# Designed miniproteins, single chains, continued (4), part 17

Each design is a single chain, and the fold is of that chain. pLDDT is the mean over its residues in the fold that is shown.

## One batch from the design tools (miniprotein)

Design m12594
Fold by ESMFold2-Fast:
Parts: C-alpha cells; structure tokens; sequence
Structure m12594 (fold): chain A 70 residues (1-70)
C-alpha cells in the first residue's frame, strides 16, 4: 500500500542502511505504477530537502534507491 511505502521511506531517512534501501527498492518494484510514481517524485523532493538541511547521508540513501529502480 502507499502507506507501507511511505513508512519504508520514513524509516530509511531516520536510520539509513543497505537492508532498508533494498526493502524500499523491492517494494517499489512490486507497487502499482501510480504508487511507484508518487513515491519516486517524493524521493526526489525529499533528497533535495535533506541536502538543503545538510543531511547528505540520508539524501544519498534516497538517491541510491532511485538509481536502483532503473
């Protein structure tokens, strides 16, 4: 569900890890096209906001998820 995807994004940003990145990538690959598009757009915006806040490790985790979806 979208709520589950948003929970995975929030958890990854709170405490980045390889396991959480892989879980989010897998969930996005299995999500509906609508939910996947929504979350992908959210990840791009969140990564930019995290970079503005100086949270570069968290921003890079989101960018790696986006790259792994290719």
Amino acid sequence: SLDDLLGLVSDLVANPSEEKKEALVEALKQASPRDRTFVVNLLRMEAEELEKAGRFEEAEALREVLRDLE
Scores: mean pLDDT 89

Design m12595
Fold by ESMFold2-Fast:
Structure m12595 (fold): chain A 66 residues (1-66)
Amino acid sequence: KEEEIRRAKEELVRAGLSEAEAEELIRALSDPVRLSELLLRATAGLSPEARRRVLEAVARAQKVLE
């Protein structure tokens, strides 16, 4: 579970987010409102492909949170 969260953080950074942005998204996984706000902010400047990778990484992390 923790390994999957770590992989999600690494995927976020590879998609173009800063490490700080990736950390904030991971911490917000249990807060849907904050997660949505951070996703909009972090992905605003990304290509469609990079945005998709970010969303996929977040979805995987959320799925394993329980």
Scores: mean pLDDT 75

Design m12596
Fold by ESMFold2-Fast:
Structure m12596 (fold): chain A 61 residues (1-61)
Amino acid sequence: SAVEEEVLKLLKKAEEFLEKGDYKSAMKYAQKAIELAKKNRAPKELIDKALEIYAKADELL
């Protein structure tokens, strides 16, 4: 779905920021992915991935 594509794009952005060491931006994009996924009842796997990125960025911040 278009929503799942948007969530995946936000996750990709979050991962890119995480790899670059921009933990605050990684958390922001992961949070956007979580909110969009929850609002649109996206698969739990996408929410779990976003939470994983958020937690890792928060730990490294």
Scores: mean pLDDT 88

Design m12597
Fold by ESMFold2-Fast:
Structure m12597 (fold): chain A 58 residues (1-58)
Amino acid sequence: SMRTEEAVKQAVLRLGPDASREEIAKEAEKLGVDPEEVRKLLDELGARTGAEAMKALS
């Protein structure tokens, strides 16, 4: 199974830097990760967009 951080990175690579939190969560769900865990991670990182999420996870 994919780790939540890896799923977020893969989702942003697919959606682009302007992807919203909800778009990232939905794309990560397609990768087999719980969207609530994705929302929790993005909230902890303070990330509002794909670009902010990638910066926080790099």
Scores: mean pLDDT 83

Design m12598
Fold by ESMFold2-Fast:
Structure m12598 (fold): chain A 58 residues (1-58)
Amino acid sequence: SGAEKAAEGARKAIEAGDKAAAGAGAHQSLQMVESGIASEEEAKKAREAAEEGLRFAE
């Protein structure tokens, strides 16, 4: 799903040291979860990845 793709993008950005991309991916993932287009398991993974990405983007 789009939420999973955004979460994966955020994780890859963290590995690459790209703070801007990590933050952007985290925000996109959270927005997709909030819109209800993600399954419960996808939402859980997306939230965890988003928290990680936002922390790194700080």
Scores: mean pLDDT 71

Design m12599
Fold by ESMFold2-Fast:
Structure m12599 (fold): chain A 79 residues (1-79)
Amino acid sequence: GESMEKFLEELRKKLLEIAEEVKTLPEEEVKKKFEEFLKKLKELLEKLKPYLPPEVFEKIEEIIKEGEELLKKLIEEKK
């Protein structure tokens, strides 16, 4: 319960930290670093799927989706 909520909070925090770090980088570097991070999260989610409660799985999927939307916004802002 609470320990999982803390894990999800740390994932969101890490996503925002990466977004902040890449703001000063060229579009290609932003895309590469962010896509690599999201890819690793998706791979981790697939590996953990049998061991995660459905509610936690859905929340991680939402965080990944939020990350994909944030990446899209960051790329658009660099045009």
Scores: mean pLDDT 77

Design m12600
Fold by ESMFold2-Fast:
Structure m12600 (fold): chain A 87 residues (1-87)
Amino acid sequence: ETLAIPVMLAQGETLTLTLPNLPAGSKITVKFGKGRAKDVKVTLDGKPMKIEGDTATYTTTEAGDHTLTLENLSDEKFIPAVVEVTT
C-alpha cells in the first residue's frame, strides 16, 4: 500500500511528520516540483536523506515510528511536495 501526503513548505519553516508503525523495508519518497529539491533540507530520524533530481528517498531498515523533517531554505514563499510511504 502507498499513502500520498501532500504538503506545503512555507519559507523558513520546518515541517515535521511522524510516520507511525512502518515495517522494515518501507520506502519513503519525497517528491518536489522541478528544480526545487536543492533548496529543501530533508532528514529522516535526524539523518539527511539522499536527494536525486527532484526526489528524496529512503528505505527503512528498522520497524517502528520514523520522523521525517522538511525545511524550506529557499527564497520561495511556498514549496509544494508530496510524501509517499510504500509498505
Scores: mean pLDDT 80

Design m12601
Fold by ESMFold2-Fast:
Structure m12601 (fold): chain A 81 residues (1-81)
Amino acid sequence: SMEEELKKKLEELEKELQERAKTFDPENEEQSREMKLETLLKMGLITEEEAEEFRKMPEEEQKKFLEEKAEKIREISKADD
């Protein structure tokens, strides 16, 4: 099931994010944005093309893109609980 594979990927991503959080620089906004982008890519919530477009965006547009994707994730997470 795709749902079961998604849950496994989420668990693996949580462990990876926890490990990455240990080396996370809180002063580096660029690193924070890249981490969020990589998470979205690994979850299959965005395409490689969207990721390339994101990297071409100015900083303001990058923040807006991440906010829109985060909001959609929050809505999906709430819809079935």
Scores: mean pLDDT 69

Design m12602
Fold by ESMFold2-Fast:
Structure m12602 (fold): chain A 58 residues (1-58)
Amino acid sequence: GRLVRAVQDFPKTGPDEVALRVGDVVEVLEEVDDEWLRVRTASGETGIVPKRYLEEVE
């Protein structure tokens, strides 16, 4: 799948979000809008994160 890496820590602030730490690699499941991606973490958790916190790996 399409992989992205967190470039900074993202704290979970909402119920639909997933928390990321800098360096976490996650799979993109869906582009929700211009600013948010739905991702799956290595642990299997799914949620939304802002695109600006991520860089492309794959």
Scores: mean pLDDT 82

Design m12603
Fold by ESMFold2-Fast:
Structure m12603 (fold): chain A 98 residues (1-98)
Amino acid sequence: KKYLDEGLRLYSEGRYEEAVEAFKKAIEEDPNLAEAYYNLGKVLYDLGRYEEAVKAFEKAIELDPNLAEAYKLLASVYRKLGQEEKADEYIKKANELE
């Protein structure tokens, strides 16, 4: 978990672009690590890189369909993109995973 832990540290320090690179390296080492995609989506969201955040959260959900927080954050991204109907769909899915 070297690059995942590095990315989490960089993200907590507000070093967002460096956190993106660390999470991408974590994905290169383990492309099935849902946690790396989830955290990549979070930092991309904070950077305002909404289309990239969607792709990261979609991959996190694909790898871990029970990750309720990823559905909630994906809904938040869709609201930023003006896609209210999609945002509502993902919030409903998150609530079903309680």
Scores: mean pLDDT 87

Design m12604
Fold by ESMFold2-Fast:
Structure m12604 (fold): chain A 114 residues (1-114)
Amino acid sequence: MKYEVLGNGRKSPLSPLEQLAQLALENNLNIVKAFSTSISDVKIGDEIEIDGKKYTVVHLVLDEETGIKYAILQDKSTGEYILLKIDPTVEGTKPDPDLLKQFEEAKEKLQQES
């Protein structure tokens, strides 16, 4: 695929979350749930257990300013995709509906291009 660096106006660099949102749009990934976790040293291809289910990390982006990582994971048994925020200040692993909302807003913003 060809990538165009100029476009029809000034483009700002995408945030880490917007980068994953663009990738989800381009690959038709249906992200139905979001979680936050303190699990460290996460890499692409790693298997992580969340709420009794095993997910494989398929995409990963680091926010170098905060040290927070954002990942798209797939449940290989169902084919479902989830969003994971890796934040060392979080206790354990928990649902994060605000993260899911921010991700959906990022997708909508990328589609509107106003």
Scores: mean pLDDT 77

Design m12605
Fold by ESMFold2-Fast:
Parts: C-alpha cells; sequence; structure tokens
Structure m12605 (fold): chain A 67 residues (1-67)
C-alpha cells in the first residue's frame, strides 16, 4: 500500500513521538496531542515529496486539512 521508504519513515516517526503522545494523553492535553500528530503528518508529507511520491503527499495534505 504505502511505499516501503515511506513506511520505514513512518515507523521511525511513530517511535520518536510515542512517548510525547502518551504523556500528552496522560495529562489530558488534547491540544498538545493534536499538535504532535500534525507535526508527524507534516513530516510524512514532506518526506513523500522529497522521495517523489507526490500523490501520497497530496493525499496527506488533504487528510490534514480535514483533520
Amino acid sequence: ELPKELQEFLKKLEEEYKEALEEARKNGDKEAAEKLLREMYEKVIEKARELGYEEWAELGEEALKKG
């Protein structure tokens, strides 16, 4: 489904943000959790464009706009 390089990048991002997301959720800080999720999504979109997967970057941008 998702390109292999993009899947590997997502895996690394998930590991990097896991602790921060869990802490935000534990504290009930919904705004912090949403900010972290948006940052992850933006990084994925940027990486998709860098790798030439423009269709995935466009889908990601549309999903980010919808929330």
Scores: mean pLDDT 78

Design m12606
Fold by ESMFold2-Fast:
Structure m12606 (fold): chain A 59 residues (1-59)
Amino acid sequence: SNEKAREHIDRGIELYRRGDYEGALRHFREAFRLSTDPVLKSAAGINIAAVEFEMALRS
């Protein structure tokens, strides 16, 4: 649901700010999967890309 997608986005952002990129990525992927709202789906997609870029730079 879109409500659960918002919760996953919020949790993902919290984990990202704490440097837990794997945790953030799991939540953003779940948000993307659950989203039917194009704004929420876009936000989740942008956050996935940001986390993956960050992880790639550190690997």
Scores: mean pLDDT 88

Design m12607
Fold by ESMFold2-Fast:
Structure m12607 (fold): chain A 78 residues (1-78)
Amino acid sequence: MMSAEEAIKEAEEHIEKAEEALRRGDYEGAIEHAEKALEAAMQAVRTAETKEDILRAIGLALRAIGLITEARLRAGLK
């Protein structure tokens, strides 16, 4: 089980990879990384002990959902 700080860092790393994949037109890779980011962000929400960490983790989860949605829409337009 990861600490909230470790889970937040993992979510941030996967969001960066998802955004990079999306910029390259790699929609499958963007979805994969965004789903991993969402999983890590949800774990961070569950383990967070401070208001600041809870809000940060929720923000990361929402960003991951947005990236999944955008990548799916762009893939569907092909």
Scores: mean pLDDT 84

Design m12608
Fold by ESMFold2-Fast:
Structure m12608 (fold): chain A 60 residues (1-60)
Amino acid sequence: GPALEAERARLEAELEALERQGVLAQIQGKDVSPYQARIRELNARLQALQRELGLEPRVA
């Protein structure tokens, strides 16, 4: 439904921002671990929402 679609869009936008921040941190020689951890958490949540929306990820 529209609420789950809005949540998905929000999570995708946050992932893009974190990926960009992580790349900049890596270029600047900063610790990337917190960005990587948060990206993993958001990816797991995004996959769960995709299942709820009837978007079938790889079933294996």
Scores: mean pLDDT 77

Design m12609
Fold by ESMFold2-Fast:
Formats: sequence, structure tokens, C-alpha cells
Structure m12609 (fold): chain A 85 residues (1-85)
Amino acid sequence: SVPAKAGSLTIEKIEAVDDTTVKIYFTGAVKSFKVYVDGKEVPIEIKSDGKKAVATITGLEPGAKLTIEATDPSGKNKLKLEFTT
């Protein structure tokens, strides 16, 4: 394992829990978080897994386009991720 240096917000892993549910694990804490499914903003549950944020997205359809925007607590590190299920 390569030690991650503090100071950047990235995705640690994306887990397909089932055909309609995806979990996104971040490398650090998240202060603001937005998710768009096929261009529509949806409510998201964010849980802290220790000191790292985990977002759970449910009700997805196969081939759904996800756009994720996240900002760390400092507001200086931003992440934008786009993928399809």
C-alpha cells in the first residue's frame, strides 16, 4: 500500500453493492457533496467511516450516468467524478 499524503480529496473505491446501489468511498472528509443521476440532483446519505466519507446512492438503473461533486472541509480541494453504472 502506498501512503496517501494528506491534502487531496480523491476516490478510494467504488463498490457496486447490488444492481441499483453504489457506495463511493472517499480518501478524506467531505463538507459539501452533490450527486446528479442523468443530470438530476438527488438526495444522498453521507456517513463517516472513521475519518473518511462514504456516500450511498440507491435507486439506480443500469446505464445510469452519475456526476459527483465533492469539496473537503477546507474548501480548497474539490473532486468531480463522472461514471456510468
Scores: mean pLDDT 71

Design m12610
Fold by ESMFold2-Fast:
Structure m12610 (fold): chain A 50 residues (1-50)
Amino acid sequence: MLTPLEELVRLYNAAREAGLPVADGIPPVSPENAEKVLERLRAEIAAALE
């Protein structure tokens, strides 16, 4: 099972490959905010890929 941080890195890389501008709006990732950033990234990726 991936940690929230590892899953965030995977989603971030997938978003970058898809050409999404997630890097511009996403604050630096840390353990305390990783889960919230993950949920936001999932929503943005899902919306953009749909």
Scores: mean pLDDT 65

Design m12611
Fold by ESMFold2-Fast:
Structure m12611 (fold): chain A 58 residues (1-58)
Amino acid sequence: MASKEELEEVIRIAEALVRLGEMLGDERLVELARRAIEAAKAGDLEKAKKLLEESGVL
C-alpha cells in the first residue's frame, strides 16, 4: 500500500526530472518522468518507481 506522502514525493521528483530532461534535451527522460507522474497520480507507486529507475536517475 502506497502512502500519500510517498506518492507526492515521487511526483515532486518526477516533475524535477521533466525540467532537467527539457534543459538537457533528453526526450527519453522527459517521457519516463511524465509516465511516472501519471502512475503516481493513479496510486501506482511501484510502476512510478520502475519508470524512474528506467530513466537511470533512481
Scores: mean pLDDT 79

Design m12612
Fold by ESMFold2-Fast:
Structure m12612 (fold): chain A 91 residues (1-91)
Amino acid sequence: MKKTYTLELRDPTQPHLPPKKVTVTAEDSDTALEFAEQLSKVDDRVAILTDSNGNKVILVSNYLYYKPDATTGEFLAELEARGVLRLVSVE
């Protein structure tokens, strides 16, 4: 079942700037890559990159996340721990 995620995105190198609120619709079963693809459509701070070996890497603000096959929950928890994203609500 699709859920609506409300997130705040921050740039930890620019702490004086307010966080940006975004909303993403995703499945709980989505991978980090699938979730990040939806998030990249609503905020330019999120991008999917391909490394020199053809592996997908997720960029969020200034943080590179190297586990495209991780769960959405693991992805969001790591980014929150890094101070680049905060999960506000899930509906």
Scores: mean pLDDT 81

Design m12613
Fold by ESMFold2-Fast:
Structure m12613 (fold): chain A 92 residues (1-92)
Amino acid sequence: SAAAKEFALRLIELGAEHGAEIEVATEGDTVTITLRGLSPTTLTALALQAIGAQLDGLDVEVSIEGDTLTITLRGLSPEEIAEIVAHVEALR
């Protein structure tokens, strides 16, 4: 969905602004975004945004381990996935 794509792009932008190491993996209609090296404040803020997205009806899972935040998004079109991947590649 457009909302899931926009959420993913915003999350990647915020992670990059805060110096996170960003990895993206894709499988079918699923995108997994891994953000590493986050401060506790940034990690909490991004995790709360992901919880907000769940409350708005997005199919999103959140996992936190140390300074790493992992977000899994489902129900994305091939075009939406391509845009997310291209955005991450452009940040390198």
Scores: mean pLDDT 84

Design m12614
Fold by ESMFold2-Fast:
Structure m12614 (fold): chain A 62 residues (1-62)
Amino acid sequence: SKEELIEKLKEEAIRAVAEGADPAEELRRMAKKLLDAGFSEDEVNEAVTEVARELGLIPETP
């Protein structure tokens, strides 16, 4: 399902960063995979933003 793919790619990005990968590169890779799979830009931006917050790349809104 779409949800399964999003979760899989989020987990892949988080694992890669935990193993020393560059977070920005992993987020770009995740976004490309989601776009290639036919997700909308809104869906991709939501998924990427969630992972970026978890990785501390963007501040939480106060």
Scores: mean pLDDT 78

Design m12615
Fold by ESMFold2-Fast:
Structure m12615 (fold): chain A 90 residues (1-90)
Amino acid sequence: SELEEAVRALAADVEAARAYWEALVEAARERARSLGNERAVELAERVGELLREALDALAAGDLETAARLLREADALAQELAALIHEALAA
């Protein structure tokens, strides 16, 4: 079935996205730790949690939950980026 093949391809793309985002979050967490900023570490861990939940929702076909979680993750990622930028500018 072409639909079954499309669903498997989408699942593979979701897993590839998961690996990419997990690597990015881990890099941000390590950078936050190197800067000694506890809040930035907490934000990196929370972003990682939200991205995992969002990708799980997406894989399950729950697009509304995935969209809400991705928006929350984006807001926290922006806060994290601002804290890292501030620490590097000091």
Scores: mean pLDDT 76

Design m12616
Fold by ESMFold2-Fast:
Structure m12616 (fold): chain A 117 residues (1-117)
Amino acid sequence: SVKLTESGGGTVPEGGSQRLTAKISGTKLSDSGVGWFRQREGEPKEAIAAISPVQGGVVVSGPVAGRLTASVDYAANTAYLELRDLRREDTAVYYAAVTVGPGGETHWGEGVQLTVV
């Protein structure tokens, strides 16, 4: 019943910016944690951002942390990831994930391809 609809992928020039969007249905983001992950070709999936209603904060990780902003519009039930100063190494499939309640099930979006040229 929980569904994530991701958008904002595509081909972007090096040095540019891109906003990725995940629209959530079937749960409220005010009651759920949201995470952003990426997977580069031949590499494991890495966590890059998390937004937790329990902690009231945003955590960013990895070498990309200084170039991203993660946010939630609770009224629209939509999560956003903005990535700035794009590098060719940011070419990856980007996934949003939502975890419903403490110790609850994690629901994954299908991912969107971002290609930096």
Scores: mean pLDDT 84

Design m12617
Fold by ESMFold2-Fast:
Structure m12617 (fold): chain A 60 residues (1-60)
Amino acid sequence: AEADRLRAQADALVAEANKLFKESIKAYENGDTEKANELFQKALDLYRQAVALRRQADAL
C-alpha cells in the first residue's frame, strides 16, 4: 500500500538522521564544531522530511 511505502521511507530517514546526530556528537567531541553543525543540520532536515512523509501516509 502507498501508506506503508511512505512510512517505510520515513523510518529509513529517521534511521539516517539518528546516524548523523551520532556523528555530529563525535565531531563536537573532536573539536570540529563546523562539521558537527553541518551534520546536525542535515540530520534535522531528514527528520523534518520523515515527519512530512508520516503526515502524508496518515492522510491516505
Scores: mean pLDDT 86

Design m12619
Fold by ESMFold2-Fast:
Structure m12619 (fold): chain A 79 residues (1-79)
Amino acid sequence: MNRLAAEAIREAAERARELGVSEEVVELLERAAEALEAGDWEAAAELIERAAEATSEEEKEKLLEAVAEAQRLLAERLA
């Protein structure tokens, strides 16, 4: 599960960058993926929380779209 979760977060970060989410938020998501790959779920959760707090109101919609797409890809791989 850790590898799939990390890959989903990495894909969310890449999609967020494409949608114009700030580099600060994208960097936090990439760090969260690295933490998940290392098995550090607490660090990953903290980084995701920081990314959410750094996201502007307009960027929140874009971030949710990126996360939804990443979740869809993860679900497809688990099916």
Scores: mean pLDDT 76

Design m12620
Fold by ESMFold2-Fast:
Structure m12620 (fold): chain A 74 residues (1-74)
Amino acid sequence: MIVELLEKAIEAIKNGDYEKAIQLLREAIRYAVEHLPPEKAREVVDLLRKAMEAIKNGDYEKAIEYLKKAIEVV
């Protein structure tokens, strides 16, 4: 489920729908905290927060890189 949220967030970024991407990342953070082991949750949440900062800064390529890394961790 979290991988699907992250893949949808990447697609939203590629489509220029940054509001949807941020909403999906907030859902993914909630999912990670509630369902992943604590060590994985911390790493995933850190990567997702970095992706959100990159989106806010207009660094969309960097945001996608962080999301791909988060998918590898889960």
Scores: mean pLDDT 87

Design m12621
Fold by ESMFold2-Fast:
Structure m12621 (fold): chain A 100 residues (1-100)
Amino acid sequence: NREQGQKELDELFEKAKKLLEEYLKKEGRYEEWKNLHPMSQEAAVAVLMRYMLEGKEEEGIEKAWQVAKKWDALAKELGIKPEDVKDLADFVRKVRELRK
């Protein structure tokens, strides 16, 4: 069932986002997280979702934070603003083109 599959993915995304944000609040990093590029936040949550599906939530949280910080730094270095991108795929394409 395609509708059920999409709902399960949406629920996993929200669970991953909540888990990551709760971790960051505990570490005193939630304000920093909120100020990161929106696409770097989406990429981080997507990475955590993958690790959660593999039963590696703890490892996934650490990796997601690393991804968020690296992609945010890269977006700032390349001058990619939130308004310059439509979605995560567009963000990845712009990074690739600007980085050669």
Scores: mean pLDDT 80

Design m12622
Fold by ESMFold2-Fast:
Structure m12622 (fold): chain A 92 residues (1-92)
Amino acid sequence: GILKLIAGTLGLIGSYLDGTEITVTVSGDSATITLKNATATDKADARQFAEGLKAQGADVTVTEEGDTVTIKASNLSDFALSILKNLQKELG
């Protein structure tokens, strides 16, 4: 649940600091997170983040195409939206 979401969030921040290109877009109660040049570790962190969102009741799809990972989430809780809006602000 929430621990997976927190751990995944910290992992994504670490990936961004290591040079992984991460974009976050939030619209209403939905969000899209895209990772480019994702390593195996980045992909694992993205999956953990997605599992955390699902555990909060979100509808989540994860698509992996080569080194690109796309997470699409809807029906996000206020808590999950707060995390995603903060990621959007931090990652630019």
Scores: mean pLDDT 81

Design m12624
Fold by ESMFold2-Fast:
Order: structure tokens, then C-alpha cells, then sequence
Structure m12624 (fold): chain A 79 residues (1-79)
């Protein structure tokens, strides 16, 4: 496996932690998690650019978009 499953699990865990932090009013933790998701999104898009397999590339792009979306939703609420 090319790490796609591990990255998917990481996005799920970070998204869960970010939402929990927002619910608790822990905006510092929520911002940290959003930045981790943003960095993960950039890494996933970069990996997709280098990926020769079309199926794996699609999965990496989808994960990158998901991480970016979750990061943006968290950051919107930490104002």
C-alpha cells in the first residue's frame, strides 16, 4: 500500500479532534489541527502530482481536497 489508507485515517482523526476542540471552545487546539490538515492537504496534492497510477492519484487528490475543506471549515469557526 502507498500510504493512502494511513492518510485517510489521519484526516479522519484530525477532523474529529478539530471538531471536538471547537465544541469545547479550545480555539488554540482547533487552529493547530486546521494547520496540520492544511499541511497534509498540500503534501497529498504534491504526492498526487508525482503519482503515475491514475487510481492512486485520484484517491490522493480526493484526500487532499477533503483535508483542505475540513481545515477551512475549522478555521472559519476559530474567529
Amino acid sequence: MDGVEDERKRIEELTKKGKEALEKGDYEEARKIAEELKELSRALFHSAELEPDPETRRELLELGEEAKKESEEILKKVK
Scores: mean pLDDT 82

Design m12625
Fold by ESMFold2-Fast:
Structure m12625 (fold): chain A 73 residues (1-73)
Amino acid sequence: VTLTPQEVADTRAAARGAIENAKKALEKGDVRTASIYTVAALILASVLRNAGDTEGADEILKEVKEIEKKIEE
């Protein structure tokens, strides 16, 4: 995947937005919506990793893991 620096920045912002929405949904007990946003964040993390932004991808994956732990509780 070939992304410009601006596209990388936009993808990071979109992934962070998905993480925030997932956390808000989980706080409300909306596990289905939280799962949907978690999947969106995983797709965006994959896009970042393929573009060479391993740091951005790892940061998003860490947030996703924390959300997944709470869903399993």
Scores: mean pLDDT 82

Design m12626
Fold by ESMFold2-Fast:
Structure m12626 (fold): chain A 68 residues (1-68)
Amino acid sequence: AVDEAVEIFERTKAAIEGKEEDVLSPDVNLHLVRLLIDKAKNPKVLGERILKQAPDDPLAREIAEKAK
């Protein structure tokens, strides 16, 4: 359980750092992206990408709004 959480965190961190190409992979946790979006290399671009991929997801919308 903890090991899975660490893997999800590391993949999510890679997405924030711009190193993960698939920001919606199962190992990327959108709740963690929402918490870390301010630390992203380009928060607005990442937020827009997530919203484009998941436009009807309330969490994707929150991430995009927080990235403004």
Scores: mean pLDDT 68

Design m12627
Fold by ESMFold2-Fast:
Structure m12627 (fold): chain A 68 residues (1-68)
Amino acid sequence: MKVEEEVRKYLEENFDLSEEEIEEIVEEALRAVEAFERGFRIELSEEQRIRLAVTIAEIDARYYEALK
């Protein structure tokens, strides 16, 4: 799945996170994108899904980094 791969790659390249932390953030970002589409009853393009998922993942990753 392209969205999952792009989010994982972004986190691995930009943050010092464990494999477990990356997996949790990826799963949460994907769920958030699905919830956004469902809530607003819209269908995002693959590019839009990637951008939204990466944005959500970045916020979560920064929060994890701040707690260390």
Scores: mean pLDDT 81

Design m12628
Fold by ESMFold2-Fast:
Structure m12628 (fold): chain A 69 residues (1-69)
Amino acid sequence: SAKELLEKGMKYYSEGNYDKAIEYFEKALELDPNDADAWALLSGVYRKQGEEKRALEYLKKSIDAVEAA
């Protein structure tokens, strides 16, 4: 389920494995594209990698997902 994929992504994120965290959060979004939490988590990972522009893009998608709900 999308929730299990988010949980796996969060585990990898806490371990500093950002590539695996991104992989699982993207898989969660394939199942639920309106998951604002998944977009926010992707934003957080890209911010940790120093990808500020990409982090902002995903943060905007998180906000849009909340407004669409």
Scores: mean pLDDT 84

Design m12629
Fold by ESMFold2-Fast:
Structure m12629 (fold): chain A 60 residues (1-60)
Amino acid sequence: SEIDKLFEEYKARLAAATTRQQLLDAVEEGMEAFAKYKATPEQVLEFGRAAVEALRRLDA
């Protein structure tokens, strides 16, 4: 489905982020896309966890 494709694309963008700004941009765009295409609560939670892990990686 469209949402499943977008979910994988935005998770990949989080993993590929090398700066805090790239991470913030990916989170903002991802959350807008998830609202528009009605991501599941489980997808939103998983994305949030991935964002936290990416932030920890960048802050290390």
Scores: mean pLDDT 86

Design m12630
Fold by ESMFold2-Fast:
Structure m12630 (fold): chain A 70 residues (1-70)
Amino acid sequence: MEFKLSPELEEQLRELDERLDEEGAKELLRKGPEEVREYLKTAEWMENSPLPDEEKRKKLKEAYEKIKKL
């Protein structure tokens, strides 16, 4: 069925999306479901990518939307 986030996890994802910080991503991995791991892998790959910041934000938002779509 469709994936739903806990209020705490959803707020952490929103805050991470705003700040794009790795520390928040690591915390989400420990607390989150497998879908959050997918998001974190995307975030880590993106941080190491030579892409512009705007493109990085776009990709991270797409990953976040995918975990809600489940």
Scores: mean pLDDT 57

